# Designed miniproteins, single chains, continued (5), part 58

Each design is a single chain, and the fold is of that chain. pLDDT is the mean over its residues in the fold that is shown.

## One batch from the design tools (miniprotein)

Design m18007
Fold by ESMFold2-Fast:
Order: C-alpha cells, then structure tokens, then sequence
Structure m18007 (fold): chain A 108 residues (1-108)
C-alpha cells in the first residue's frame, strides 16, 4: 500500500511539479536546491509510468521557464533536479526522502 501510494502521489505531483517549481522560483526570486536523502525501488510497470509522467513534466517545465524568463541559475537548478529524478527512475528508484533549500541572490 505504501509503495503504491508513493508512486500515485509522485505521478500526480509530477503533473503539477513544473508550475510549482517555476512559481516558487519566480515568486521568491530564489533558486531551489534539492537533496535526495532516501530512495526506494519501484516495479518496472511503475517505473515506466513515472518515466512517461516525468517526460511530460520536463516538456512543460521547459515551456514555463522560457515563458517566465527565468534566470540561468534558476533554470539550471530546475533542470538538475529533473535530471536527478530521471536517473533514479531509469534505475527503478523513487525518492522517499528529500530536503529542499532556497538560495537567495544575496547568498550563493
């Protein structure tokens, strides 16, 4: 139940992740940094579903970043996070724990 609930939550979250990331960075003027501190394995069927959802999220993210005129630092951070998610899903893994930090323009 927990693994299925986590996968369903991630699939649903990915549908909104692009807008949430862009909104957070643009609204705060900050760069989001994500550290993945824990992972768990998913079934091949769930991994394929996550890959499809992630690809759609990446396409939407690129579109929204271009439309919002985001800074290169913010775009690089968003792409780095998506790349980490892609690598995990490619290995049949899903983040179970992560930490978020915001870096302001005054703090590198």
Amino acid sequence: AEQRAAVEAWVEALAHLAEALVSAMVGNGETVEVEITGVRRVSPEDAERLRAALAATEAELDRLMAEAGMREEQRAAARAFMARLRELVARGELPSEFALSFASAARP
Scores: mean pLDDT 71

Design m18008
Fold by ESMFold2-Fast:
Structure m18008 (fold): chain A 73 residues (1-73)
Amino acid sequence: MESLRRAAEEVLRRIERMVETGEPLSDRFSLKLSLGVEAGLAGIVRGVAKIAKDKEAERIADEGLRLANEALA
């Protein structure tokens, strides 16, 4: 499931970057909106990975979802 793991890794990287740098820096609303979108994508990828039984993709997507939800709190 290379494409699924890649999708999970890309979402996680974007979330990590947003959490680390506070980007996009345009305003707080845009940052929270971007994090919310990425959290939604991470949730979808996690669900698909669970159905596909790709433990690595599921783990990566779950970590992304956790980081995004923590940053949105």
Scores: mean pLDDT 76

Design m18009
Fold by ESMFold2-Fast:
Structure m18009 (fold): chain A 95 residues (1-95)
Amino acid sequence: SMELEEIRRLVEEVKRAAERFLQAHKDYVASNGDPEKRKAMVDAYDELVRLANEALLKGDDLIKKSTDPEEIEEAEKLMLEVGDIMMRVLGVRRS
């Protein structure tokens, strides 16, 4: 469906945003408190959270409305991937 395809695109955006956050976090830690690097890290985190929330909301909506078992299973798998990414990011942020 178009809705599932949109969710797939959002999950790929979440993956890219997570990579940007992880790189910005490494740059910030290596900078020993550089305020510009801190800003970049915060901006990257905010964008990641925005995209993840959008993906999860659209995925939940599709799962509730779809009558296709294969589409539901794919959406659930994509939501699990977003959850796993966010848990990994939270682990790094607490370090």
Scores: mean pLDDT 89

Design m18010
Fold by ESMFold2-Fast:
Structure m18010 (fold): chain A 80 residues (1-80)
Amino acid sequence: SMAEVEELEKRLAKLEIERLMLQIARSAEEMIIERNPEDAKLQAELKETIERLEKEIEELEKEIKELREELARKKAELEA
């Protein structure tokens, strides 16, 4: 139904916003690393944080992919 499509689109939008927020956080940490190349301790700590953020982003990308595939199937059902 159209209502199911709308609910899936809202869920997808929320996950895409969450992914964007994590990508912004990752970019901010990368900028700090680039600006502090001589601080070995800071480099190590921020690289660990970036690795954690990358794993969270990968998990969200998997969920987004699954939702996009479900949304595509539901839209195809409405157009058939």
Scores: mean pLDDT 87

Design m18011
Fold by ESMFold2-Fast:
Structure m18011 (fold): chain A 74 residues (1-74)
Amino acid sequence: FEPTPGEVEVTRLVVGADYGPIEVLALFDTTLPVIIDGERRLLHLRRGQVATLDGRMTADGVLEVDSVTVRPAP
């Protein structure tokens, strides 16, 4: 098992909280639901990619994202 840096905390009770950059490491091909520019989007990640997300948590527990950076596995 490889440790996942930072668990994705789903805090549905924290409305309007701004979170610093959150890193998500894809352990397998996956999709991540986000809101970008008021629209619900699915980000597709391949195994080994790291996504850096910056934004706020909405009342329904979906991350409204101000920026997304995806970098390949080393």
Scores: mean pLDDT 60

Design m18012
Fold by ESMFold2-Fast:
Structure m18012 (fold): chain A 75 residues (1-75)
Amino acid sequence: SEEIEKVKKEIDKLTAEYRALGHRELNLLREIEANKDDPEKVAELQAELDRTRAQIDSVEKKINEALKKLKELEK
């Protein structure tokens, strides 16, 4: 059905966003390690990491809700 296709497309979009944010998190962790002797830079990168992790949590919740909706529509 069109509704199932719409939900699958949203899951694909959210999954791509989740992967991109996970890659950003790993890059920020590497940058923090590379700048460990610069407390001001570490603080800036930590704030960016905290924002990125909040976005990951938000997207994960959206994926879980979309997956629940898909499961209900396929029954």
Scores: mean pLDDT 90

Design m18013
Fold by ESMFold2-Fast:
Structure m18013 (fold): chain A 80 residues (1-80)
Amino acid sequence: SMEQIDAEFEALADSLLDGAIEVLRQIDPELAKKVEELRPKLTPAEKFRLGFNVLFLHNLGRDDDAVAYAKEFIEKLEKK
C-alpha cells in the first residue's frame, strides 16, 4: 500500500540522516549537534535530502562541501 511505502521512505530518511550525523560528528561536531537539535522539526523529505546529500558528498571525498551543504540547509530551516 502507499502507506507502507511512505513508512518505508520515512525509515530510510531517518537512517540516512543518522549516517549523515555520524559523518558530521567526525568532521564538525558542533554542526552535528545543531542537526540533532533541529531533527524533530524536519519532514521525512528534508531528512532524506540532508542525509543523502551529506553522505553522497562524503563518499566522493568532498567533506568540505558536505559541511557547507549542511550549514546552508540548517540556516534556511532556522529562517522559517
Scores: mean pLDDT 89

Design m18014
Fold by ESMFold2-Fast:
Structure m18014 (fold): chain A 85 residues (1-85)
Amino acid sequence: SVAAAVALMQALAGLSDEQLARVARILGLSPESLVQLATMVDPELAARLAEALRGLSPEQKEEVARLLGLSVDQAIEGAEALAGL
């Protein structure tokens, strides 16, 4: 949904540099990629984010949810929406 996409973009835009570095490391993405997703429509990068989020362990999901202020399921929905899925 558009609402889920907007919520994810706002969550990414609100991260500090330290939080961005931590989330990027957990997801296997660059901090620059996450900043791009906060400001630009990039369906291929959004699809990669959705795959990375789906592959997280329960412990990684809790950490990412805490950093984003969104559930991982909400983040996946937002990433899929940005990817055109």
Scores: mean pLDDT 85

Design m18015
Fold by ESMFold2-Fast:
Structure m18015 (fold): chain A 73 residues (1-73)
Amino acid sequence: SPEIEQLQFKLNLLKIAKAGNELVIERIEERRKREGRLSPSQQQTLAQNKKAIEQLEEEIKKLEEKIQQLEAE
């Protein structure tokens, strides 16, 4: 249905946003492994991206549940 397609499109955008934040975290963690430490600015960026991922995961979960309910109709 067009409604499910629109929700799937939005879900895809949220997953892309989450992947972007995860990539930032991976780059910071790679630097930690290489240098053995994180700068204060890197620690702040890590915390901000982790919080963004948590918010995106909550939105993704709600949207996936809504899609499943509509597909059951």
Scores: mean pLDDT 86

Design m18016
Fold by ESMFold2-Fast:
Structure m18016 (fold): chain A 87 residues (1-87)
Amino acid sequence: SALSEEERRKKAREAAEKVEAERDKVLEYARTVLGLSDEQLELIRGIIDTQIAYLRAVADGAPQSVLDALIAEGKALADKFNELLEK
């Protein structure tokens, strides 16, 4: 695409640091404004942590098998979160 390999890795590092820095604020918003349960908040925390791990893996040049595993874990957590939203 439009980004070089070096630029992709740099952007992934920057994105990981930004997501990590904002994590507690996002979780507090979800708890206080959106009124999510502790169970839903645990799943959101897991999704965020998996996203951070994925971005760090991209930045570190991890093999595709590692990236695929992190994508699968993130999807599994998102599916569980969606199940809890089903009324």
Scores: mean pLDDT 85

Design m18017
Fold by ESMFold2-Fast:
Structure m18017 (fold): chain A 74 residues (1-74)
Amino acid sequence: SSMEEQQKRLEKLREKLKKLGVSDKDIDEFIDIERQIYENQDDVTKVTGYEIRRIGLIIEIAKRLGVSIEEILE
């Protein structure tokens, strides 16, 4: 099912971020944003708000780890 596929995708993302040294707090926020984007995909205003928040979080994570944004997006 699409929900089971989404859950497995989010679990893989969590493991990836954990291996990169991202904090549990930042990982939890990242996963929540991804889930909200998926659940609200038909609401352009909500999706846009979450996408802006995700970009901001990626930038802050990259700054804290001293890595490029591209390394997080892989």
Scores: mean pLDDT 84

Design m18018
Fold by ESMFold2-Fast:
Structure m18018 (fold): chain A 84 residues (1-84)
Amino acid sequence: AAELEEIQKKAAVALGMLDLIDRVLPVVREKGLDDHAALLEARRAALQAELARLQTIAQPSPELLAQAKAAVEARVPEEIALIE
């Protein structure tokens, strides 16, 4: 039970982080922050690989997905504001 719950939480967080990176990365590239863009691309690739593995074991609950989505929705404008 505990292991399944942990995997579901990790999958939800990974999905949220991927969405955040995909939204922030174009702004980082536009600003010419090449080192930051490279770091985000590397993190995206690692998260995609981990998510694929985690999702073969367990699917995130709708509640965890909703929480991750809400966190991304709030964080995207904040991350963009920090780059501006």
Scores: mean pLDDT 78

Design m18019
Fold by ESMFold2-Fast:
Structure m18019 (fold): chain A 97 residues (1-97)
Amino acid sequence: MLERIEELARRAAEGDEEAGREFVELAIEELRRLLRERGWEESLRLLEEIEKHDREVAGLAAGQILAAIAKHGEEEIEEERLVEYLRKLLEEVLAKK
């Protein structure tokens, strides 16, 4: 799944709008699955709020988080740090409307 998300991200960066839409959808779904499996309810709630206001930003953030997990392993990602990151991102999205 991560390899497919990375391929779609690459195509989206090249201007493929279809790949961009698929990337956003798959990245959000995969991160939601991981957060639910870990019981990281606050991170899940913040991700859902970001998605309601800016779905593309939510997808890009989800993709970056998944890439960090793949690169550094699950031990690098702590919920407190993820919550701080998502909270700051939500504040930025809300400021832009």
Scores: mean pLDDT 78

Design m18020
Fold by ESMFold2-Fast:
Structure m18020 (fold): chain A 64 residues (1-64)
Amino acid sequence: MEEEIEEWRKKAEESTDPELQELYQRIVRLLELKRELQAKGHDDAVAQVTAEIERLRAEVEKLE
């Protein structure tokens, strides 16, 4: 999880495309939120955040 957050953060910093940079930053924030929710045992919220991350990752793949 932490390595994945760092990877997406690096993509956000290195991207010159404003639309991709915004998507990368949103994924980073959602991954950080997911980690916090998992630590607190909020399984329903974790599932919702995971679905949102998957949706944004699909959008990134379409633009890359």
Scores: mean pLDDT 80

Design m18021
Fold by ESMFold2-Fast:
Structure m18021 (fold): chain A 95 residues (1-95)
Amino acid sequence: SLAEAQALAREVLENGLPRALEQLLEKGYLSEEERAALLAKPSPEEVIAALRELRRREKNPERREALDKLIEVIESLLDLITNDELLAELLKQDE
């Protein structure tokens, strides 16, 4: 069902975000303090806002690109989760 697919997509985002932040930490693109602050955010929208602020302050091109890509992925997942019509079209007969 659409509701089950949206619940699964939310679970993927909730499980995927800690893993993505861990990878950025391992690459040296985030500090442990920055990772902890991002994980403490109460909503994905606040995580995006915090990532955009980090990206604005970032001067290293590789770190900036990694932050931009993470922001794009989170925004795309949020759009998919919140857009019932788009998700219904994508899941048509593939539930």
Scores: mean pLDDT 73

Design m18022
Fold by ESMFold2-Fast:
Order: C-alpha cells, then sequence, then structure tokens
Structure m18022 (fold): chain A 85 residues (1-85)
C-alpha cells in the first residue's frame, strides 16, 4: 500500500516534469496548480515515507524558472502551510 502510493506519486512527478518540458506555459502552470492541490491533500493523510518526497517535489518546483513568479509563490505558500500542519 505505502509502496504503491509512493510509486503513483513518483509517476505523477515524472509526468509533471515532462509537461514542464513539452507543454505551453499556460498548460504547465495549470498542471502545477493541480499538482499543488493534490500534494497538499496527500501530505495531510500521507504515511511518513511519502511526506519527504512530496516536500522535495514542491521545493524543486518552487525554484523552476519555467514557471511564473506567481505560481512559484503559490508553491512556497503550500510548502509553508504543510510544514506548519
Amino acid sequence: MVKELLEAFEKAVEDLKIALETEPQEIREQAVLTFIGLAKKLYKHAPEALKEPILKALEELSEDERLSEEVREEIRKAIEEIKKA
């Protein structure tokens, strides 16, 4: 169960990274915003083994120059919220 959830999350991160390389900015930003919502929900209910991968993925996205400053700020807010919970 934990392994299956981790593998599913890692696949979602890989798919998102592909979208960041191949899709137009509008689609990339929408994909990232969707991922932030999913990551916040997963983190709240996640086993400990998934929490670090979720935080790492969000931290990497917060520094991605292909995203607008507005979207990177939303990622930073999400990281702060989940670290305080």
Scores: mean pLDDT 77

Design m18023
Fold by ESMFold2-Fast:
Structure m18023 (fold): chain A 71 residues (1-71)
Amino acid sequence: MEAERRAAIEELLELMRELGASDAELEEARAALEAWFAASTPEEQRAAAERGRRALRAALERKRRGIQPLP
């Protein structure tokens, strides 16, 4: 059900927030996760999953390097 999927997405985003992701990065990750759940084909789902993973990895690497993204 959509509500349960949304709850799972929010749990993942909360974890990402604890890792120090910005609100903009969280919104991008949320959009990617929502696209993944809404995908009708394996190809669309794969593309959304890759986008989500890339966003998460980029955010984590930026935080690890101490890069300060200005709003």
Scores: mean pLDDT 71

Design m18024
Fold by ESMFold2-Fast:
Structure m18024 (fold): chain A 60 residues (1-60)
Amino acid sequence: SLEEQVAQRIKNGIDKDIELAKEGKIPLEEVKRALQRVAEYVKDRFPELAKYIEEKLKEL
């Protein structure tokens, strides 16, 4: 579905930003802040995606 495609694109972007932060190419604290905002924004429409982001934040 279109919603599944949107969720997958958001997840791919998050995964890439985490990778870049771990490589030192972007500030980790800015990525953490962005991920927290995205999780809050998507939690009602994509609760599984929000949970995924929250688990990633715990690992950072």
Scores: mean pLDDT 85

Design m18025
Fold by ESMFold2-Fast:
Parts: structure tokens; C-alpha cells; sequence
Structure m18025 (fold): chain A 65 residues (1-65)
């Protein structure tokens, strides 16, 4: 469903953001960058409607420190 697609994309972005900052703290900057690029690509290429993708990105940005 549309709601499930939204929740799944949000969860993926939150997990990726946490892992990104963790990798950066560990000095693995290149891996952190690759992780962000890979996750962004996967979300963009997903079957979710554009409105869901836009909402997920906006919500993730609001929750990233």
C-alpha cells in the first residue's frame, strides 16, 4: 500500500543516516558517502509514487541532525 511504501522508505533513510554518521565518526568517510549515494538511488528507483518519495525525503531531512 501507499502507506507501507512511505514507512519503508522513511525507515531506510533513517537507518542510512544513522550509519552514515557512525561511519564518519569511525573515519570511514568514503564508505559513508557511498552509502548515502546508494540509498538515495534505491529510493529514487523504487516503485513508490513521487509524492511518497518527496514526503519521505522531507521527513528524513527534518530528523537528521
Amino acid sequence: SLEEAFEEAVKKMEKTSKEYFKLRQQGNWDEAKELLEKTAREIEESDAPQSVKDSVVATAKANIA
Scores: mean pLDDT 71

Design m18026
Fold by ESMFold2-Fast:
Structure m18026 (fold): chain A 90 residues (1-90)
Amino acid sequence: MSPSERLLDLLDEVIRKARQAGDEEVQKLAEENKKLLKELEKKGIKISEEKAKEMEKLLDEALLAVTRGDFESARKHLEELKKLLEEIKK
């Protein structure tokens, strides 16, 4: 899979888990990250494997946090991911 495809799959897992847990804020933030990632793909902006690995770690941490009911930590990891995605636009 491409880096973007792997990140989209992880974001879909975070969205699913947040929805299952009933946390709308984490769900919305993950959906915002998904939209941003799709915008980058549409513009032909490629994510390097190194940056993709950093983002995957943040998503893995967010997914673990949601699973534990630690929605504050999940939000912090998703906010950090959003910053990394916005830096790629530059």
Scores: mean pLDDT 83

Design m18027
Fold by ESMFold2-Fast:
Structure m18027 (fold): chain A 55 residues (1-55)
Amino acid sequence: ASSALSDILVQSGFLDNASAQRALAEAAGDKAKLVRYLVTRYHMPQEDAQKLIDA
């Protein structure tokens, strides 16, 4: 769920709550877009971003 995903993103230590909500809004439910956004904007390793959204 989107709320659970935002909590996971915050717990990862790469994003605060506001940034996590923004990333989810930018992705608009597209997992591939969310992974790209996290990698590009927050320099999160692609493998870590993929694991978080697949959780």
Scores: mean pLDDT 74

Design m18028
Fold by ESMFold2-Fast:
Structure m18028 (fold): chain A 92 residues (1-92)
Amino acid sequence: SAALQQQLLQQGQQLLAEAQRMQQLLDIVSTGTVPEELEPEVHALGHQLLDRHRELAAQDPSVSSLPLSVIALQTIQDLQTTGQQLIAQGEA
């Protein structure tokens, strides 16, 4: 249905936008200098990644040894892959 196609496109675009924003924040953190206006968003991202790391480690204990940077990159990749898949389904 056209309504389902629109939902899939919107959800896919939202996931891609989330992945892009996460990458932008990680790039800023990697500079060693976080602008004051972005500190709350960077802090929230840090908590999100710690929570995700704990969830993944509960499912697979081998994940507990992975640094948060690896968890962040995997999260970005998962968001991009799922977003692209939803867009492809919405365009079909």
Scores: mean pLDDT 86

Design m18029
Fold by ESMFold2-Fast:
Structure m18029 (fold): chain A 101 residues (1-101)
Amino acid sequence: EINDIKKYFATVAKYLNKKTINKIIKELEKGSVKESVFGGPFTFAIGLAQNSEKDLKAVNKLLVLLAKSDAFVYDKEKKSLIITNEQYKNAVIEGLKEGIG
């Protein structure tokens, strides 16, 4: 499933602009990413991917993963997403970097 995380985030990254991806990566490398950085752009990217027959299956599997995995934690107080598993965090970062091309 670690390899699937990389694939799913590479799929979503195709629908994000390069500046937003670089900012998300920078924030995640610091330990958490702010809702103000990822929230709107990520939601929009998910919507675009869901309208693509090619990417629909991957993005829906990503949404299931985010809903079921304890590794993706939203801190309401800090309004930030934390990835608690280092392997998952690295897979997300690598997927985002791959999707930027």
Scores: mean pLDDT 83

Design m18030
Fold by ESMFold2-Fast:
Structure m18030 (fold): chain A 71 residues (1-71)
Amino acid sequence: SGLDYLREQAKGRTLDLERFKALALERLPAEYDAQVAAVRSLEDAFAFIEGIPSPRDRGLALEALLQSLRA
């Protein structure tokens, strides 16, 4: 799945947490704002994304995560 692919791509990378939160808050429906604010780590970000029931919203969150990963 796209999520499993991104977990592999994230190995050895650092999450720019503030970038991820900014992109997710901008792109996702407001119903996710509290969950996005609660993300503190890369593992929290993956757990949040795995919990999104909407494929569309999950895809937006995955894109935000991908754009927030750095070496």
Scores: mean pLDDT 84

Design m18031
Fold by ESMFold2-Fast:
Structure m18031 (fold): chain A 81 residues (1-81)
Amino acid sequence: SEIEELYSKLSDSQRKQIDGIVKFLRDTLQPSEEEIKELKYLLAKIELNHNDRESNILIGQLVDAVVQARRQGVPLSEVLK
């Protein structure tokens, strides 16, 4: 799959960071499998297209947006587009 191809290009530390974030979001927000798939895709693209500093900022913004959307009852699909 495209996600598997993206993951193969990531470092071990980048994969662990994404897996940790996805686990946190799954445990706290209980997103659907499709939402998890989109989250993994976006996180992998951020890591591949940015340096560590930029990735940390963008990942933080994405996580905050996802958490805020769930708190406000906004579908995660509106954030993950």
Scores: mean pLDDT 81

Design m18032
Fold by ESMFold2-Fast:
Structure m18032 (fold): chain A 86 residues (1-86)
Amino acid sequence: MEVELLEEAEFEASEKEEALEKAREMVEEAAKRKDVEQVLELSLPDGTVERVSLKNPEDAIKAANIAIEGNAAAGKKLKLKVYRLR
């Protein structure tokens, strides 16, 4: 699949509040890009990778909150990426 990285940020596993605020900013910025299919990729400290559709900003924010707050592991960095799908 052809994908384009539009935005990324990395946080320590302990920086959950900062990561949640950045995820919200990323979702809001993605909502300004019309006619583009986008996903938010969450690389969680336990090594889990989740992709959240950015078609509905409110649903995306809720999904990101659940994933970040639900993850108690502290092995790896928390990474946020916004991709454009082609």
Scores: mean pLDDT 79

Design m18033
Fold by ESMFold2-Fast:
Structure m18033 (fold): chain A 93 residues (1-93)
Amino acid sequence: MDEKFSKISKEVLDRVKKEADEKMEKTTDPEERSKILAEMIGIVLTVIGALTLIELLKRGKAVDRADLDRELAILRELGLDEEVERLRELLEE
């Protein structure tokens, strides 16, 4: 679990960083750059939240599954469907 958790979290964060870097490279407007940075931070926090909820669920801790489903839905809406599938693999392993 821990090794796979670390690997998947790194893969997701690397993809978020790549997308943010590409958007920042194409944008010169300070307001738009600020929005891209805020979006990136929000995505990172959502990923960390989902990973934490998955870890707690696998340990049998009392966690609301609806909170995990909400975090995964947010990531899908942000276009991170492949990353959501990787996170789902951690839960279904």
Scores: mean pLDDT 74

Design m18034
Fold by ESMFold2-Fast:
Structure m18034 (fold): chain A 83 residues (1-83)
Amino acid sequence: GGRVRVEESERDGVKVTTVTTEITNPITGEVHVTRDRLERLPDGRLVLVYADGSREEVDPEKEYSLIVGLALRALGDLLDEVL
């Protein structure tokens, strides 16, 4: 099986929204975990951090739509594994 989680945390003025996808291989029992996150910096900038560690500065006015987009992509990845 698999699941998607969306979590928020804040440290040192940085607000972090993390989207975590967990997929379990039904044959081996191995769990593959992918995490993408959005970091809102104290100066108001918004940074998207991908699971591979790559970073992209994005429009802070689009924070909500980006969180939804990450969650929908994660759900799509999960559905591809169970179909």
Scores: mean pLDDT 74

Design m18035
Fold by ESMFold2-Fast:
Structure m18035 (fold): chain A 80 residues (1-80)
Amino acid sequence: SEVEKRIKELEERIRELREEAKAGKVSPRELFERAVELEEEAAKIFEVAPKELRREVVLVGASAGILVIHASVLLRVEEK
């Protein structure tokens, strides 16, 4: 389905962002902004997702949320 394709695409984007962060290719600010955008996309997918896919969308959204938390911690360290 289109929803399943959107979930896979979002999961790939989250994975790519995580890899870029590990490689030092994104600033903590950019990581935060991009991770928030991915979490918002997960919320949009959840609104149209059939019941059987809702848990999968929540788990993908949680992955983006972990990146938001990570970026928030990095931003606090960089305030120095």
Scores: mean pLDDT 85

Design m18036
Fold by ESMFold2-Fast:
Structure m18036 (fold): chain A 67 residues (1-67)
Amino acid sequence: SAEEKVKETKERVEKLVEEKAPWDKINEVITEGAKELLKLGVPKEEVERIAGRLHLEAVMHRTELEK
């Protein structure tokens, strides 16, 4: 399902942030998730909102880890 795909993408992004992966890898995973959501019939505007949220959450998570 689309909801399950969002959850999987989020968990993978969180793991990459914890592993201090480079931003290009994190963005690649978010982009792959977005493509899969489009294949599942999620509207483009919704996918862009989800991708933006995942990116913001990754930035915030990395900031928290640098405390």
Scores: mean pLDDT 83

Design m18037
Fold by ESMFold2-Fast:
Structure m18037 (fold): chain A 87 residues (1-87)
Amino acid sequence: MPAVVRTPADEAALRLIDYGEEVLTKPEEEQKRIMSELGDKFAEARKAAKEAGLDTDRNVVVITYYVTFEGLSLEEALARVKEQLAA
């Protein structure tokens, strides 16, 4: 994607905050399910980022965003983050 005024990590963080606010409007049972699923995705993203030497919180958030909202695999999300950091 073209670089603008915000980094991909900033955009991912803002999207996750917006999503969190949307989740709070849902019934409690749905909130619990969504938060559990996000927690699992964060754990997988953190492990993948650490193995690749990209284990900053910013990179984990970006990987989680791509997996959760863009439908990428962990490998695809990690490759995209590597390309962005190499540019």
Scores: mean pLDDT 72

Design m18038
Fold by ESMFold2-Fast:
Structure m18038 (fold): chain A 63 residues (1-63)
Amino acid sequence: SGKRERLAELAGRFVELLKAADSRITEATFEVLDDETVKITFVVDGETYTFTATIEQLERFLR
């Protein structure tokens, strides 16, 4: 299944978008959890934030 590869591609693009959009974001990374979901982690002003997203959600964010 290409779902994990697609999740990694979209999450990678989203992570780069986050870092480009706000200089306060010092770190941003992702972890593919399964074929349906990815965990995105980012640090803003020393505080860590996480959320999970599907392919559909990431595609909406990147439109």
Scores: mean pLDDT 82

Design m18039
Fold by ESMFold2-Fast:
Structure m18039 (fold): chain A 103 residues (1-103)
Amino acid sequence: MKIETLTEGRGLTKTTYKEGEPVEVQFRFLPLHTDKPYTVTGLEVLDENDNLIARKPLEPSLEMTVTLTIKLPEPGTHTVYFRLLVNGVLSEKSSNSLTVIKE
């Protein structure tokens, strides 16, 4: 299962955030299978080396939009990726990334 962050054509979807700012992430599953239900129960935030930076438990739902805050271990500019916990299995890392800055 692949996931992508969605860029909305309405409103400013930020790709660069400061530590502690609310981050809104929209997910799309690829390929789409319509014959099996998807239950999303969690979200993980990873750096480029698969280190876990943040985790957000989600109520069992099919919601594809999640808002969270990210704390970074070290000052600087970080590239972050996402994984969803779907039916008890972690997805692949998102094909898109966000930039998060800690000063």
Scores: mean pLDDT 65

Design m18040
Fold by ESMFold2-Fast:
Structure m18040 (fold): chain A 75 residues (1-75)
Amino acid sequence: MLEEVRRRRLENIENPSEEQKKMIKESEEKLKKALEEELEKLKALPEAKRAEEAARLEALYKGLLEGIERLVRAA
């Protein structure tokens, strides 16, 4: 188990930028899908609630994107 983890880390060292870029792309894809699902939910809400939820979604999306950038910079 530990040797397998070590081997994967050594493989990452050989291609660190590609692994990081792959993680970013996958995370962006997931965020876009989640945003689309939440936007569909907004269509069922009254206009007043729609504005409130839209602001919440924008804040959530921004926070998640900043979180991903932070993780990539750290590792």
Scores: mean pLDDT 66

Design m18041
Fold by ESMFold2-Fast:
Structure m18041 (fold): chain A 83 residues (1-83)
Amino acid sequence: VEEVAKLLEELGYHSLAEQLRAAHRAGDKGMEGYLFQVAGELLHIKGENELSAQFYREASRLYAEAGLPTLAARAQAKAEELA
């Protein structure tokens, strides 16, 4: 999470990085998964397909842990498209 948050800060997404850290500290896995998904979308737009795929895989894992299997499956499918 900290490495991911630092990467987002380097890319200029300071608010997103702080939201991700806050969700992680709160144990809100559903929100953390959503924020990884948003970050993955932004990385894909920037052409960072490998990093985008990694972020979608993390979103999928977090959604599954939050009890959101449909969102987890969608995030995993998106990661597979980008890898």
Scores: mean pLDDT 81

